# Designed miniproteins, single chains, part 14

Each design is a single chain, and the fold is of that chain. pLDDT is the mean over its residues in the fold that is shown.

## One batch from the design tools (miniprotein)

Design m460
Fold by ESMFold2-Fast:
Structure m460 (fold): chain A 100 residues (1-100)
Amino acid sequence: MSDVERVIKTIEEELEKILKDLKEGKISPEEAYNKFGIIMLVALEIAPKMTPEQLKKVMALLEKAGKELIEYLKKKDPELAKKLEKFLQEFLAKLEEILA
C-alpha cells in the first residue's frame, strides 16, 4: 500500500470514529467539528499527491461523513452545523480545482 493509500485509509477510519464518538457522547459537537476540520486539512495537504481516482474517493468520503455530521449537529448545535456546511462546501470546491 502506498503512503497516500495509508493516509486515505486513516481518513476513512478517523471519519467513522468521529461520527461514532459523537453519537456515543464521547466527544462534544465542537470537538467533532475541530477533528473533522483537521481531517480536511490533512486531505488538502496530500491532495496534490493523489491520483484523480484517489482524490474522487476522498471527496466522496468527506462529503458523506460531513453530511452525516451536519445532520447530527443540526439537532445539537445549529450554528456549528451551518459553519461546517459552509466549510465543507468551500473545501470540496478547492479539491475540485486540484482535480481539474
Scores: mean pLDDT 84

Design m461
Fold by ESMFold2-Fast:
Order: C-alpha cells, then sequence, then structure tokens
Structure m461 (fold): chain A 88 residues (1-88)
C-alpha cells in the first residue's frame, strides 16, 4: 500500500540523524509520490548524492573504480552515488 510506505518513510526521515541517509530517504519519498520508475529513482538518488558532496560524475566514477582509496565519508558517498547512477 503506497500510503503506508509513504508514512513509514516519513517516520524514518524524522528519526534519521545522518544527513546523507536523510537526503536519500527524502529523494525516495518524492519519487514514490511522483510515481517514477525504479530506474529514474536510482538516477535521482545518485544525482542528489553528487550535489550533496559537491562532486562531478567523473570524480564519483573514479572513487567507485578505486575502492581501495576510499578513506573519507565523502569518498565513500561519491562511490555510492556512481553505483546508483550506473544502475539507473
Amino acid sequence: DKEKLIAEIEEEIAKEKDPAKRLVLEVVLEGIREGISEKELLGRIGEALLEYVGASREEAEEAYKNSSSLKTPKDILKAIAYKYLKEA
């Protein structure tokens, strides 16, 4: 039930203290409200994370390919952003 899923995500957003995780939940919530495809939702999550960390798609791709060099939360978020964009 779409309405129950929306209510559950809104409750998770209210409890989430990690700003990056909160951002992902907010993008998911709006995507469900708009009725977009899973593919479009994955793309929106990736783009939102790129904007949040202030990175280009090219920087995110480099972080994803060089997982052994991921030493900061920002680098990890870049790699995650590219994974969503790749699956979109």
Scores: mean pLDDT 83

Design m462
Fold by ESMFold2-Fast:
Structure m462 (fold): chain A 95 residues (1-95)
Amino acid sequence: GLERAAELLEQAAKYVEKGDLKKAAELVQEALDELQREVDRTGDFTVAAFETGVASLLVSIKNMSKRPVSKQELKDTAQTLKNLAKKLREEAERR
């Protein structure tokens, strides 16, 4: 569900900060799978919007893993993951 997806994105942010983009991508994929299961169960358009955001971020992280990445890009990507996780936690608390 949403809470598990948020936990996975928070873990992914920690791996991005460590420069482990492969592990970060695996965790973001698991978060995406959790959100897809929630959309399939509920038909919720808000969850579908989060799914789209997480899918875009997964593509970004996979592309980063194929090239040299600056410390600033790692920091910005980790912050984006943390912000998205926070929004998912807030949505989970509303349910």
Scores: mean pLDDT 86

Design m463
Fold by ESMFold2-Fast:
Order: sequence, then structure tokens, then C-alpha cells
Structure m463 (fold): chain A 88 residues (1-88)
Amino acid sequence: SAAARAALEAALAEALAAGLSPEALRRVYDTLRALDPDTAERVEEAAAQGDVEEIRRLLTEAFGRVLSPAEVHAVLAAARLHLEERRG
């Protein structure tokens, strides 16, 4: 939905403005998971494998636009932080 994309865009913009702080990265991933849990799971799998091209593809579908390299890196960092926190 347009509202879901707007929420994702806002979370991503805030994370970039905050210099990819852990709190901002958690907000990006939590927002993605809440709005599109299937895409969040696939991004998590791709991040675990280091598959940046698959992350770019998934995010292009979720955002409805091509993300910049910095934006793709921010989401990859958010997914990796989530994986590290889940590992315990």
C-alpha cells in the first residue's frame, strides 16, 4: 500500500540521517517486518548468505523503486543487526 511504502521510506531516511545507528537500523527492520513479513524473511535469508543482489531485487519490489547503493547497504546493515541479536 502507499501508506506502507511511506512508512518504509520514512524509516530508511531516518536511518541514513542518523548515520546507521543501531536504534535507527532496528526501526527499519521492525517496520519492514510489520508491513511485509514475507519480504523481511527473504531479506534476512539473503543477508545471512551475503546476497546483496537478491536484497536489491526484494527491496525494489517492496519500495516500488530502485534503491541507491547507500539505501541497500542500510537495509543490509539492519538485517545483519537483527540476525546478530537473534543469535543471542
Scores: mean pLDDT 84

Design m464
Fold by ESMFold2-Fast:
Structure m464 (fold): chain A 98 residues (1-98)
Amino acid sequence: DNALKEKKKLLDLLIDEFGLRFGEEVEQIIRQMGEQLLQAKSPEEIREITAETRRRVRQTIEEKLQDKPISEQLRAEMLADGALHVLERELVELLKKE
C-alpha cells in the first residue's frame, strides 16, 4: 500500500523534527497523533485529530517557552502550526488517492 507507506514517511519525519526542536513531550504528542491519523477514514477525522494535536502542542510549547522572548515563542508556534498544516493537507490528499 503506497498511500500507507507515504503517510508513515510523513509522520516519521514530523515525529523526528518535533522531537529535535521541542523535546520528548511534544514528540510523544505527535507520535500519538500519528497512530490516530493512520486509523482516520475521512478528511473530517484528519482535521479533528490535527486540531486537538495543535492545541496540545501549543500548550506544551507555551509552558516550555513562557520565560523566553515573545519573538522566540512566536517563531516556535509558527513553525509547529505550519508543519501541522502541511501534514493535514498532505494526508487529506493521500486519502483521496485511496
Scores: mean pLDDT 84

Design m465
Fold by ESMFold2-Fast:
Structure m465 (fold): chain A 114 residues (1-114)
Amino acid sequence: AAENYEKAAKIYEKLGDKLGAAKNYVKAAEIYEKLGNHEKAAELYEKAAKIFESLGDKLKAAYLYEKAAKMYEKAGNKEKAAELYEKAAKLYEEEGLNEKAASLYEKAAKLYEE
């Protein structure tokens, strides 16, 4: 199931359907997350986040970067988790969600130190 959503996403990318690609990457990531494949889920959430960012949907991009960061943290990749929490925080801050941004900047700082 997850692999078929990932294949669909790649086809949508080739067709220039960025929104279709991002939606299918999210579906694949959700399935990998449920299966405990945290690294693969993180990678796919990050791909979807980059697409929404390129489309100017900062809130959706921030949300997906936050999900990717959480998955990288669960996978033990603290450096990548910190980077993506910081990316999500910046996008939330740009959209006026200052308390959410502050919380994520704090998470990133803690991961860079530990």
Scores: mean pLDDT 89

Design m466
Fold by ESMFold2-Fast:
Structure m466 (fold): chain A 72 residues (1-72)
Amino acid sequence: MEEANKKLKEKYGMTIEEFLEKVEKAYRDWKKRGVKKEDILEFLDMVEQFAKEIGAKPLLEFIEKKRKEVEK
């Protein structure tokens, strides 16, 4: 968590919690706009890969949950 927050702050100027909130807002907006399921899944895959690289477990759990929602 500490290392993940440091990397996020250096690249995006925000903490892991702030980044997670931003991703959640983007997901909600995309669902409201009827963005293609394929495009949403591609976005989730990119965020999951990034979360794995920085060791951000809360982001990984969020992505897993949202992926299951999209697959329905």
Scores: mean pLDDT 73

Design m467
Fold by ESMFold2-Fast:
Structure m467 (fold): chain A 68 residues (1-68)
Amino acid sequence: SAEEIIEKLLANVEKMLQELKAAGASDAAIAKVGEWAKRELVEYAKEHGLDAELIEKRFEEILKKILA
């Protein structure tokens, strides 16, 4: 389902951003990659009738946690 796909995408993007941070990527680089990923996830949510605002909020919390 679209819900299962977006949950898996969110988990994979979180892992990717964590690995970039561990590899020494700057906060600016992580934020730029994160903003690109957020835009793609929000558009996917809109196209499949999911709560795009909730997905955006969840992603912003993930990014905030990684950049902490």
Scores: mean pLDDT 85

Design m468
Fold by ESMFold2-Fast:
Structure m468 (fold): chain A 72 residues (1-72)
Amino acid sequence: KPKVEFTPRQLLAMRVMGRMMFEGKTQREVAEELGMSVATLRKTLKEAEEELKKKGIKPSPQELADAMEGKL
């Protein structure tokens, strides 16, 4: 029974990916909405993706949507 628990950083990265996927926003637009630089956003995404990859976890579109709504 896989329990997938995401860190706050991973959840932030998933929220960014969800906004890009479901709202058609660019990384730049999401960074502006979150009040961070594009460089900080890209670093956060890369670090979260590396952590998830090490655990063999790939977020589904539903998990991205749930992260955007604060359900994860």
Scores: mean pLDDT 75

Design m469
Fold by ESMFold2-Fast:
Structure m469 (fold): chain A 100 residues (1-100)
Amino acid sequence: MEEEERRRREEELKEKERNLIINTASVRAVEWLAEKEGKKITSDEEILEWIEKYYEEMTPEEKLFAEILLKKLNNEEVEEELIEKAKEYIDKEREELLKK
């Protein structure tokens, strides 16, 4: 395998992992906000309003996922530190679900 092809595949794999974490955190934030309001989210404006409305009531995990969602909606780069923290919460929840 050529060095350029190897580098490209490594970058693609890292990007896919980052996108999976960002998407998972975003989906969970949306689901959590929808549960709090008792209705489905229909616009980005509702997401912004609901995050502000519930921010003081959010746990550290919920605040982190909401921050990732906001960065995604604003087309901002999600910092590696936020991705690492989100992965820790996601992995922990998955582990608890597997421990019946």
Scores: mean pLDDT 76

Design m470
Fold by ESMFold2-Fast:
Structure m470 (fold): chain A 108 residues (1-108)
Amino acid sequence: DEESIKKIEEILEKIKEIVEEAKKSTDEEELFALAEEFIKLLEEILKILKEGNIEKEKGEEIVEELEKLAKELIKTLLEKSTDVTRAIGISLRIIGLLEEMRLIVRKK
């Protein structure tokens, strides 16, 4: 559990850095590349959460919402002209849920 928690925290920091870079960019190609890295890191967190036997009720709820938001983010970035404001909004919501997950997993 501790190894899984530490890895999640490390990935969360990388995701926060990606979101900050995305807020500075108006280049759709750069935003798409950042989103791909973000989604890869998010999928890694989701795997760790599911396999790590975390807080059952809250953990499952957060994982389900994160999966929905991750799919919406990918969809937003892949369709037509990218709605950058929406993509950033979804990313911030994802980060909020990941922070909530970090807190319930630590329980300190």
Scores: mean pLDDT 69

Design m471
Fold by ESMFold2-Fast:
Structure m471 (fold): chain A 76 residues (1-76)
Amino acid sequence: GAAATIRVAALAAARARERLDPESAEIVNQALEEAMLKHSDPEALVAAVRERVAARLDPESAEIAVGAVDEALQEV
């Protein structure tokens, strides 16, 4: 539901800020905001964010971002 999706987005954004440089973390935050407009299901949101960060970040930053998003989904 919406509450779970909001929690996943918040946890993913926090982890991205801890693990990535500010520019890369902002790209992850933008991907989360875009995905939240289209998806109310946490799994669908995470899948959409994974696709967007893989396309927008360098391979190393994308791997870190995907890890952060996947960990957030596992906590919900």
Scores: mean pLDDT 82

Design m472
Fold by ESMFold2-Fast:
Structure m472 (fold): chain A 97 residues (1-97)
Amino acid sequence: SAARVQALLEKAEEHKKLGQEYLAELARKASDVLSKELVEKMANADLKDQYFAALELAKEITRNAKRLSGEARSLGLQAVTHLGLAHAYYLRAQRLA
């Protein structure tokens, strides 16, 4: 039903917003450790591009784990988690459309 698809898309957008907020906070707290190119791409990306940037961010966090504070690692994990949930809700909506 259209109403069920709409509800799933609304949940996807909520998780995208949360993920983007965590990415913005991470960029402020870890810009000296994270790739300058990645930080600039994240800051200037729209919601669609930030989803793909978050996947690259997960790799960068893993590579630099010993150089990042626990807070920065937590922010990165939250960003990746919420963007992953956004994707999962979009896929669920697509199956019902």
Scores: mean pLDDT 75

Design m473
Fold by ESMFold2-Fast:
Structure m473 (fold): chain A 87 residues (1-87)
Amino acid sequence: SRADLAAVLQDLYERLGEVAKAPKEEIERKLKELLEWLTAQLARLSPAQRAVVVTVARDLLRELGEAQGVEEVTEEAIRALEEFLAA
């Protein structure tokens, strides 16, 4: 539902905000936990809703990677999400 999409997006913003506040040495672990949570949420959404969430997540992850100097880890997470969307 549209309410499910809005809830996933809000939780995604909050979770990425917490990752951004973490010490650099914890970011990789927290991103892995975020990706596991997010892929579980995506499985419950329609294909159109998955596309919206992946687009938002990609943009936020890229901004985080640039800001924290962890672009290799964030680009790997983006690729995993895009692969999930393509399946």
Scores: mean pLDDT 83

Design m474
Fold by ESMFold2-Fast:
Structure m474 (fold): chain A 67 residues (1-67)
Amino acid sequence: KKYSAKDALEAAGFEPTPKLLKRIENAKGKQIDPIKDPETLLALLAFQQLNGRKADGFFDAETWNAI
């Protein structure tokens, strides 16, 4: 089973607001900076774990395709 970016935010304990969803989309292809954007990093790590992927915090093409 694959989970969406919205599911990832909810799994990380965040409300999936349009602003936060846009931040995740803008992070595509980037390594998330835990100091500048800890919420997006935590959401991405939760998404990777929820979908059985390696929790590396990098929003690569494989992570995007799983969303």
Scores: mean pLDDT 63

Design m475
Fold by ESMFold2-Fast:
Structure m475 (fold): chain A 99 residues (1-99)
Amino acid sequence: SMEEIRRKLIEAGAAAGMLVMHASSLYLEGGSKEALEKAQKAVEYVSEAYRSIEDREKSIEYLKKAKEYAEEAAKIEPRLSKAAETLIEKLEEAIELLK
């Protein structure tokens, strides 16, 4: 099941990348820079979770922070809600596998 955890973290990373891509596109059209910065932090924390995969407790902490930043991005910029929801779903699946 370590392979399943790695795959789910890769899926979360892809979803986080999509969130940043959408936030960046919206920022270029006059949207929120703060939402983009929150989305970028979500990507950073997913990356840290992957790097910390051998320390399950630490990996879970990073995934929870990524979730918080994704939720904040969507609160600031509601047009990001679908991308954030997709990321949060993948983050929750990864957290369950790490328990």
Scores: mean pLDDT 91

Design m476
Fold by ESMFold2-Fast:
Structure m476 (fold): chain A 90 residues (1-90)
Amino acid sequence: ADPIELALRAADLALENGDVELAIKALEAAQILRLMEQNPSLAAQRKKLGELIKELLKAIEEKDWEKARKLAEEIDKLVEQAKAQLLAQG
């Protein structure tokens, strides 16, 4: 599955469950994944971010909010690292 599509789905489900903060984080991850596609040096980091997003979507579907929060924090860290690397290359 496309990790961008999975991130957008996670945002939709977060909104349906009233978690606006989680939805915003998922939307940010989707945009960063799109930017990472244009940078071959970030391919491994993009793959890891995609796997975490897949796990996040599953946690939200299972209503495991503790796991979803932990995964969202891990995703946020990778998003911030990717942003820093993208800015350093520009």
Scores: mean pLDDT 85

Design m477
Fold by ESMFold2-Fast:
Structure m477 (fold): chain A 55 residues (1-55)
Amino acid sequence: SLSKGDTELVGSVQTLIDLGYKNLARSQIKNIRATWPLSKEGEKELDLLEARLND
């Protein structure tokens, strides 16, 4: 299960994607990975969102 912090950060990326801000979503994923101690589940969710951006 995702932590509350991981859920909030993953949710922020999902919102950017849903609004069509794909480049900003990519930057946010990179920033989260660089600055936040993601759980394995959180990293998996970011990987899935990054895959959506590459379609």
Scores: mean pLDDT 81

Design m478
Fold by ESMFold2-Fast:
Structure m478 (fold): chain A 106 residues (1-106)
Amino acid sequence: GFDLSVASLARSGNIDEAYEILKKNPELELAIISTAEAAYKAGNYDLAIELAEMSDTARGKYILGKAYYKQGNLEKAIAAYQEALKLNPDFKEAQDNLAKAQAQLA
């Protein structure tokens, strides 16, 4: 389907093409989240941040936090992980990464 095609493009390194497709359909949360995660894995943290900011989900906030963490912005990473945990308090990966970011800031 469309979401799988967009995610596949992003995972193969065609992130700019996937972004242009999402720009035309910004309400598709699954496609946005999948493309943001793929951008993050490809090392395109700016694109991962831009796409993750379009999502109001715990997963989107978690990807946003990971991308900020990779850029060395610990304060923004902590804030994003805290927002992810407000949306899903049982999100173990967000809890673990929040603790890691806080420890590095100390």
Scores: mean pLDDT 79

Design m479
Fold by ESMFold2-Fast:
Structure m479 (fold): chain A 56 residues (1-56)
Amino acid sequence: SEAEEKVANIEKAFDDALARGDRVTLLAVSRDARELYEKYGNEKAKEIGDRAEAAA
């Protein structure tokens, strides 16, 4: 589904930003993941957003 594809993309962005220690990108990932959760109700997006915020 479109939601699953977008969540997979944001997960890759999270993993890459975390590996680089890129705080600015981690904050952007947190916001984008929160938006995906609000739009689609996808629980994994919420978890990614929470993890990105904590790692930033």
Scores: mean pLDDT 85

Design m480
Fold by ESMFold2-Fast:
Structure m480 (fold): chain A 76 residues (1-76)
Amino acid sequence: MKLAEEAAEVLRAQGVPVDETTKDRISKLADPTTPFAELLLQLHLANLDEAVRLAESYGLDALTASIEEFIEAARK
């Protein structure tokens, strides 16, 4: 729960659009027994390329799209 909120705040602080659906999906998958904790850590560290790969592996389409948009905007 807390890690999912922190990840969403990091994305918003960096200008990545995080809608309620994306935040809800993050929260639902943020359990301690999944490797999803690694995705949240990468988002917190702003390691966006690794976060995209992890999000794709979990099928988080909206989150993957948001991170990709941020990377594209940052690169131009």
Scores: mean pLDDT 59

Design m481
Fold by ESMFold2-Fast:
Structure m481 (fold): chain A 67 residues (1-67)
Amino acid sequence: MKVLNAEGSATANGEAEAKVSGTASEEERKRAEEAIKTSLADQAKREGKDQTFKGPIHLDAPEPPPP
């Protein structure tokens, strides 16, 4: 039940980047970053436009909420 601050971006061409900050282990932060990158990249491809996300995430969530 920890909330982290996250930001990310993805392009319709399949490029994605994510950064997570807050009080969490290195492993938890990296898992969250991967989940955000994957989610944003998928959404960008489906919508055919660049996507961005900035906001809190929950470590217990399997995937971050859509932006």
Scores: mean pLDDT 73

Design m482
Fold by ESMFold2-Fast:
Structure m482 (fold): chain A 120 residues (1-120)
Amino acid sequence: LSDIQKQLLQKLEELEKQVETLTEIALQSPNEEIQALAKETKEKVTKLIEEMKKAIEESDYVKAKELLAELNKILVEFYNKVSQLLEENKDYELLDKVKKEFEKIKELLGEIQELLDEAE
């Protein structure tokens, strides 16, 4: 593996861990819809990260970028819906925790995008 492939794989492992933390925070809510969304999002994101790792190992950076775009869409939709539900429930403490974790994920997604652009 090239140095850029090793960096991408390491950042994907970090992303997987950060998404697990985000979904675990969301699961602290007693709201059944939030719990269902957290479980579904974790499953979808885990599968996409596995496909991205394979694409990176195969040097298919076009495929990896397409998968990153899909993953970003899923995470943004999750964040928007969970934030709405937490605000409606007036759970501002969990909302603050979810927001802070999501900002870290956004930074990491940006770093992965930049590395994928360099790999072309």
Scores: mean pLDDT 90

Design m483
Fold by ESMFold2-Fast:
Structure m483 (fold): chain A 107 residues (1-107)
Amino acid sequence: MEEARRRLEERVREETRRLAELAKEQITMAKGAIKDEEEAKNYVDFIKNETAQRIADIAAELAKEVAKETGADLNDLLKLAADVAARTLEELGFGDVVPLARKRALK
């Protein structure tokens, strides 16, 4: 169990950081390209929501893979993956979409 949890935490944290950094690049480009402030804000919110959903889906997939490889309880790993993804998103300034990511990862 502990080794399975450690492997899942590492993988979810790494993938969450990777996707959040890609989202930050997209947000920077959107703010530079969209001249209307309201349109820019709406597009930034869209990028954040799409990124949160992708992170939730990947976190759930990683939990299923680790459960299959280790025999660990899937529900425990899904909850752990959701918690790690949520915490990492908060640390990276994406706290506003954490509730959406958590709900989607847990189904």
Scores: mean pLDDT 81

Design m484
Fold by ESMFold2-Fast:
Structure m484 (fold): chain A 78 residues (1-78)
Amino acid sequence: SAEQEQKTKEILAELLSRAKEIYEETLKSGDEAAGLERLIEAVDEAIKKAKEEKVDENVIQALEDIRKTLEEKLKELK
């Protein structure tokens, strides 16, 4: 629905904005592990909001897949 589409857009826009800030801070600090941990937290918050707002399940699945990829990258840095 149009309401779900708008809510999806808002959640994704917020996530992208946060991801950009995390990326810029990570480049400045050089702490890739801390950057990935903050990005995983941002994705977790987006998933929580998406579930609360009853966003399309395909979008939630995509966010969960992104989270898994980030977790695997974090494990490689340890």
Scores: mean pLDDT 86

Design m485
Fold by ESMFold2-Fast:
Structure m485 (fold): chain A 115 residues (1-115)
Amino acid sequence: SAAEEKREKELALKVMEAVVRILKEVIEENNIKDPEILKLLKEMEELTKYLKENIENLSMEEVEKIEEEFAELLKKLLELLSEEERERLLERLQAEYRRFEEAVAAGEPVVVPAE
C-alpha cells in the first residue's frame, strides 16, 4: 500500500541519517583526518540529503537504489578505518539497529535523535 511504502521510505531515511550521525561522531572522537574517509562521508551526507529533499517524489525502486549506493559508500569507508575504529563504529551501529528492531517490535514509529 502507499502507506506502507511511505513508512519504508521514512525508515530508510532514518537509518541513513543515523549512520551519518554515528560516522561523524566516530570521525570527530578519533580525530580522523583521512581525505578519502572525509570525502566518502560527504558523499553519504549528500545522498541522505537528496533522499530527504525528494522523499515524496521518489519511487520505492529509486529509494532502494539510493540505499544500495549508500551501503557501497559505507563499505568503502569501513575498509579505510583501523580495526579499533571499525569495532567502535560497528558497536554504535548495532546499538542503533537494536533500537530500530525494538521500535518495530513494539509497533512504534522509529525515532532517531536529531544532531
Scores: mean pLDDT 80

Design m486
Fold by ESMFold2-Fast:
Structure m486 (fold): chain A 65 residues (1-65)
Amino acid sequence: MPPRTPLTERQLEIQRRGVALAPRLSEEERRELEELGEEILSEDEETQVERIEAFLRELEARLAA
């Protein structure tokens, strides 16, 4: 197996987490996620995944409070 998590596997995890979070997000949080998605469109896919992963961790932390 490769030493690092494949980008595709990371994208699948993002999709799973996003789907689980979507009905629990406020309109403001959905807008923040949408804005992030638009801002990173011109970035490399790996950078996009890293940025989205960081944002999802932040949202999950907020929802756990």
Scores: mean pLDDT 75

Design m487
Fold by ESMFold2-Fast:
Structure m487 (fold): chain A 107 residues (1-107)
Amino acid sequence: KESLEEQAEYLIEYAKEKLKLSKEEVEYLREQLKKVIEIMKKNIDDPEKAAEEIEELIEEFSKKASKEVSIVFLEIVKKLAKLTGNKKLEELVEKIVEEKLEEIKKE
């Protein structure tokens, strides 16, 4: 439960039950969150680069996924950034996520 991978799986399972996500939606969500975690781990000493690469993934995810699944992805990404313990990464990712959530809400 303390690893990023374990936390992501816990949150995916919760989202699956709450929103009744399809198998395809769960698999896509899991695959993209794995990429986010890989970016965070690879760039832990470069939070600006990690945030930039995560922003690109968020944009691609939002184009392909439904609004509801995109919101879940964004919330999990924000939570994972906080769990890294890297305050700069947390702040940068939170800003990207909040901006994208507002964009999604505005139509």
Scores: mean pLDDT 84

Design m488
Fold by ESMFold2-Fast:
Structure m488 (fold): chain A 79 residues (1-79)
Amino acid sequence: MELEERLAEVLRKWFEELGIDPRKLYPDVPEEEAARRLAQEILENAKKKGYTDEEIEKWVEEAEKDPSALVRLLAELLN
């Protein structure tokens, strides 16, 4: 599975657990696409910060195992 799709799936579960309405983040896109757009922004920002594909994949793997790891991932990659 592509890294973007993997991260989008983790984000969908995180939105569900926190009760976040993804349409409030991206009101101009379908609900199913909101997590994917956020995943794209996170991955693009990580690359701009100089993270390697291997480092990014490792962070996504951690988030897949523990959704609470997303808080740390988002804090690092969205700043």
Scores: mean pLDDT 73

Design m489
Fold by ESMFold2-Fast:
Structure m489 (fold): chain A 77 residues (1-77)
Amino acid sequence: AAAQTQSFSETEVINGEEKSASATVTTTSDKITVEVKSNLSKEEVDKLKEWLESQGFTVTKEERKGEESHIVAEKAK
């Protein structure tokens, strides 16, 4: 099958504060999906969405529960 899932977990330092972020990249024959879970603020999430769109991705899902942010972005072929 042409479907492949790659998981990448990174820790980012933002404004001198250590924040944990988990990114999962799923590549299929038809599209690429990026899923990011982190404790980013609303402004940081908006900046991340703009950056993803600049890379050719379309944000398809955004969820917020308290301090937890969950974003899904896709790049269709």
Scores: mean pLDDT 70

Design m490
Fold by ESMFold2-Fast:
Parts: C-alpha cells; structure tokens; sequence
Structure m490 (fold): chain A 72 residues (1-72)
C-alpha cells in the first residue's frame, strides 16, 4: 500500500540520516566545532521528523488509519 511504501521510505531515510549525522559529528569533533554542528543537525532532524511524520499522518488519515502522535 502507499502508506507501507512511505513508512519504509521514512524509516530508510531516517537510518541514512542517523548514519550521516554520526559521521558529521565525528568530523566536527576533530575540528572542535561539535556544539555548533550538533545544533544545526538537531534543527534539521526536527524539520525532517515534522515533515515526514506529517506526510505519514496525512496518508494514514486518507486510508482511515490513526497514527500515534508525539507528545507536545
């Protein structure tokens, strides 16, 4: 189903994003800029989660499913 395809896409992207983040953080630690880079990565991760979770929520609503929402 389209929802299962999107769910897999989001999970795969999240895993790739985590691997990329770990690599970037390791390199930033060598340069002594870990705090600045970590702040930027946190913002990007939050934006990714909000956009991808919102997309999944919309698809679930269209299919009559109710996904769990994160605590605000």
Amino acid sequence: SPIEEERKRILDKYKEFQEQVEKILAESRKAGKEDEVREKITKLMNEFNLKELERLRQLAAEAGEVPPLPED
Scores: mean pLDDT 70

Design m491
Fold by ESMFold2-Fast:
Structure m491 (fold): chain A 55 residues (1-55)
Amino acid sequence: MEAEKERVAQAFLETARLLGMEEEGQKAVEEAKSLDAEKGIAYLTEKLREMVKES
C-alpha cells in the first residue's frame, strides 16, 4: 500500500509537471502524505482527473 501510494504520487507529479501545474501537483502530493494509502491514492486520482479536465 505505501509503495503503491508512492508510485501514484510520482506518476501524478510527473503528469502535473507536463500540464504546467507542478506547484498544484506538489501541494496535492504533500496533502496526500497526511492521508493513509487508500485515501491518499483516491485523493490524487481525483486531483489528476480535475487537472486533466482543466488542460
Scores: mean pLDDT 77

Design m492
Fold by ESMFold2-Fast:
Structure m492 (fold): chain A 68 residues (1-68)
Amino acid sequence: MKDKLIEEIERLLETATPEQLKAALVALGYPQEFADSLSPELLRIVLRNKLKTATVDQLEKALEALRS
């Protein structure tokens, strides 16, 4: 289940807007100010690195943000 969530998030990262990427990072537990300080490329890098250590609940919230 967690692996499927990670695969779906990874798929969406390439097409997500900067606003969706920021919302996903906040859903993973990062402060809004930190998310706002990053370029879209850095947002994707930070998100990818966090996915493996995130909880299923955090991954579900991040996926919802990326689909919004």
Scores: mean pLDDT 82

Design m493
Fold by ESMFold2-Fast:
Structure m493 (fold): chain A 67 residues (1-67)
Amino acid sequence: MQDDGMQRFRQNRGPDGRWSTRTGSRQWSQTTGMPQTQGRSYFRRTGGDYHTDQQMRQTFRSMMQQQ
């Protein structure tokens, strides 16, 4: 639990290390059920975080179709 709190904080942090709140996490479900490019600009040149984000997209996308 405590570790989760720290990792959650890092999620809000951006690629530069600054504060980078991910916007529209809930909107994923509202719009199309998949993450939007809004956060991409904040990551610009991710070293792996972007890959994880894409994995979630594929998962959510698949779930939406299955539904």
Scores: mean pLDDT 46

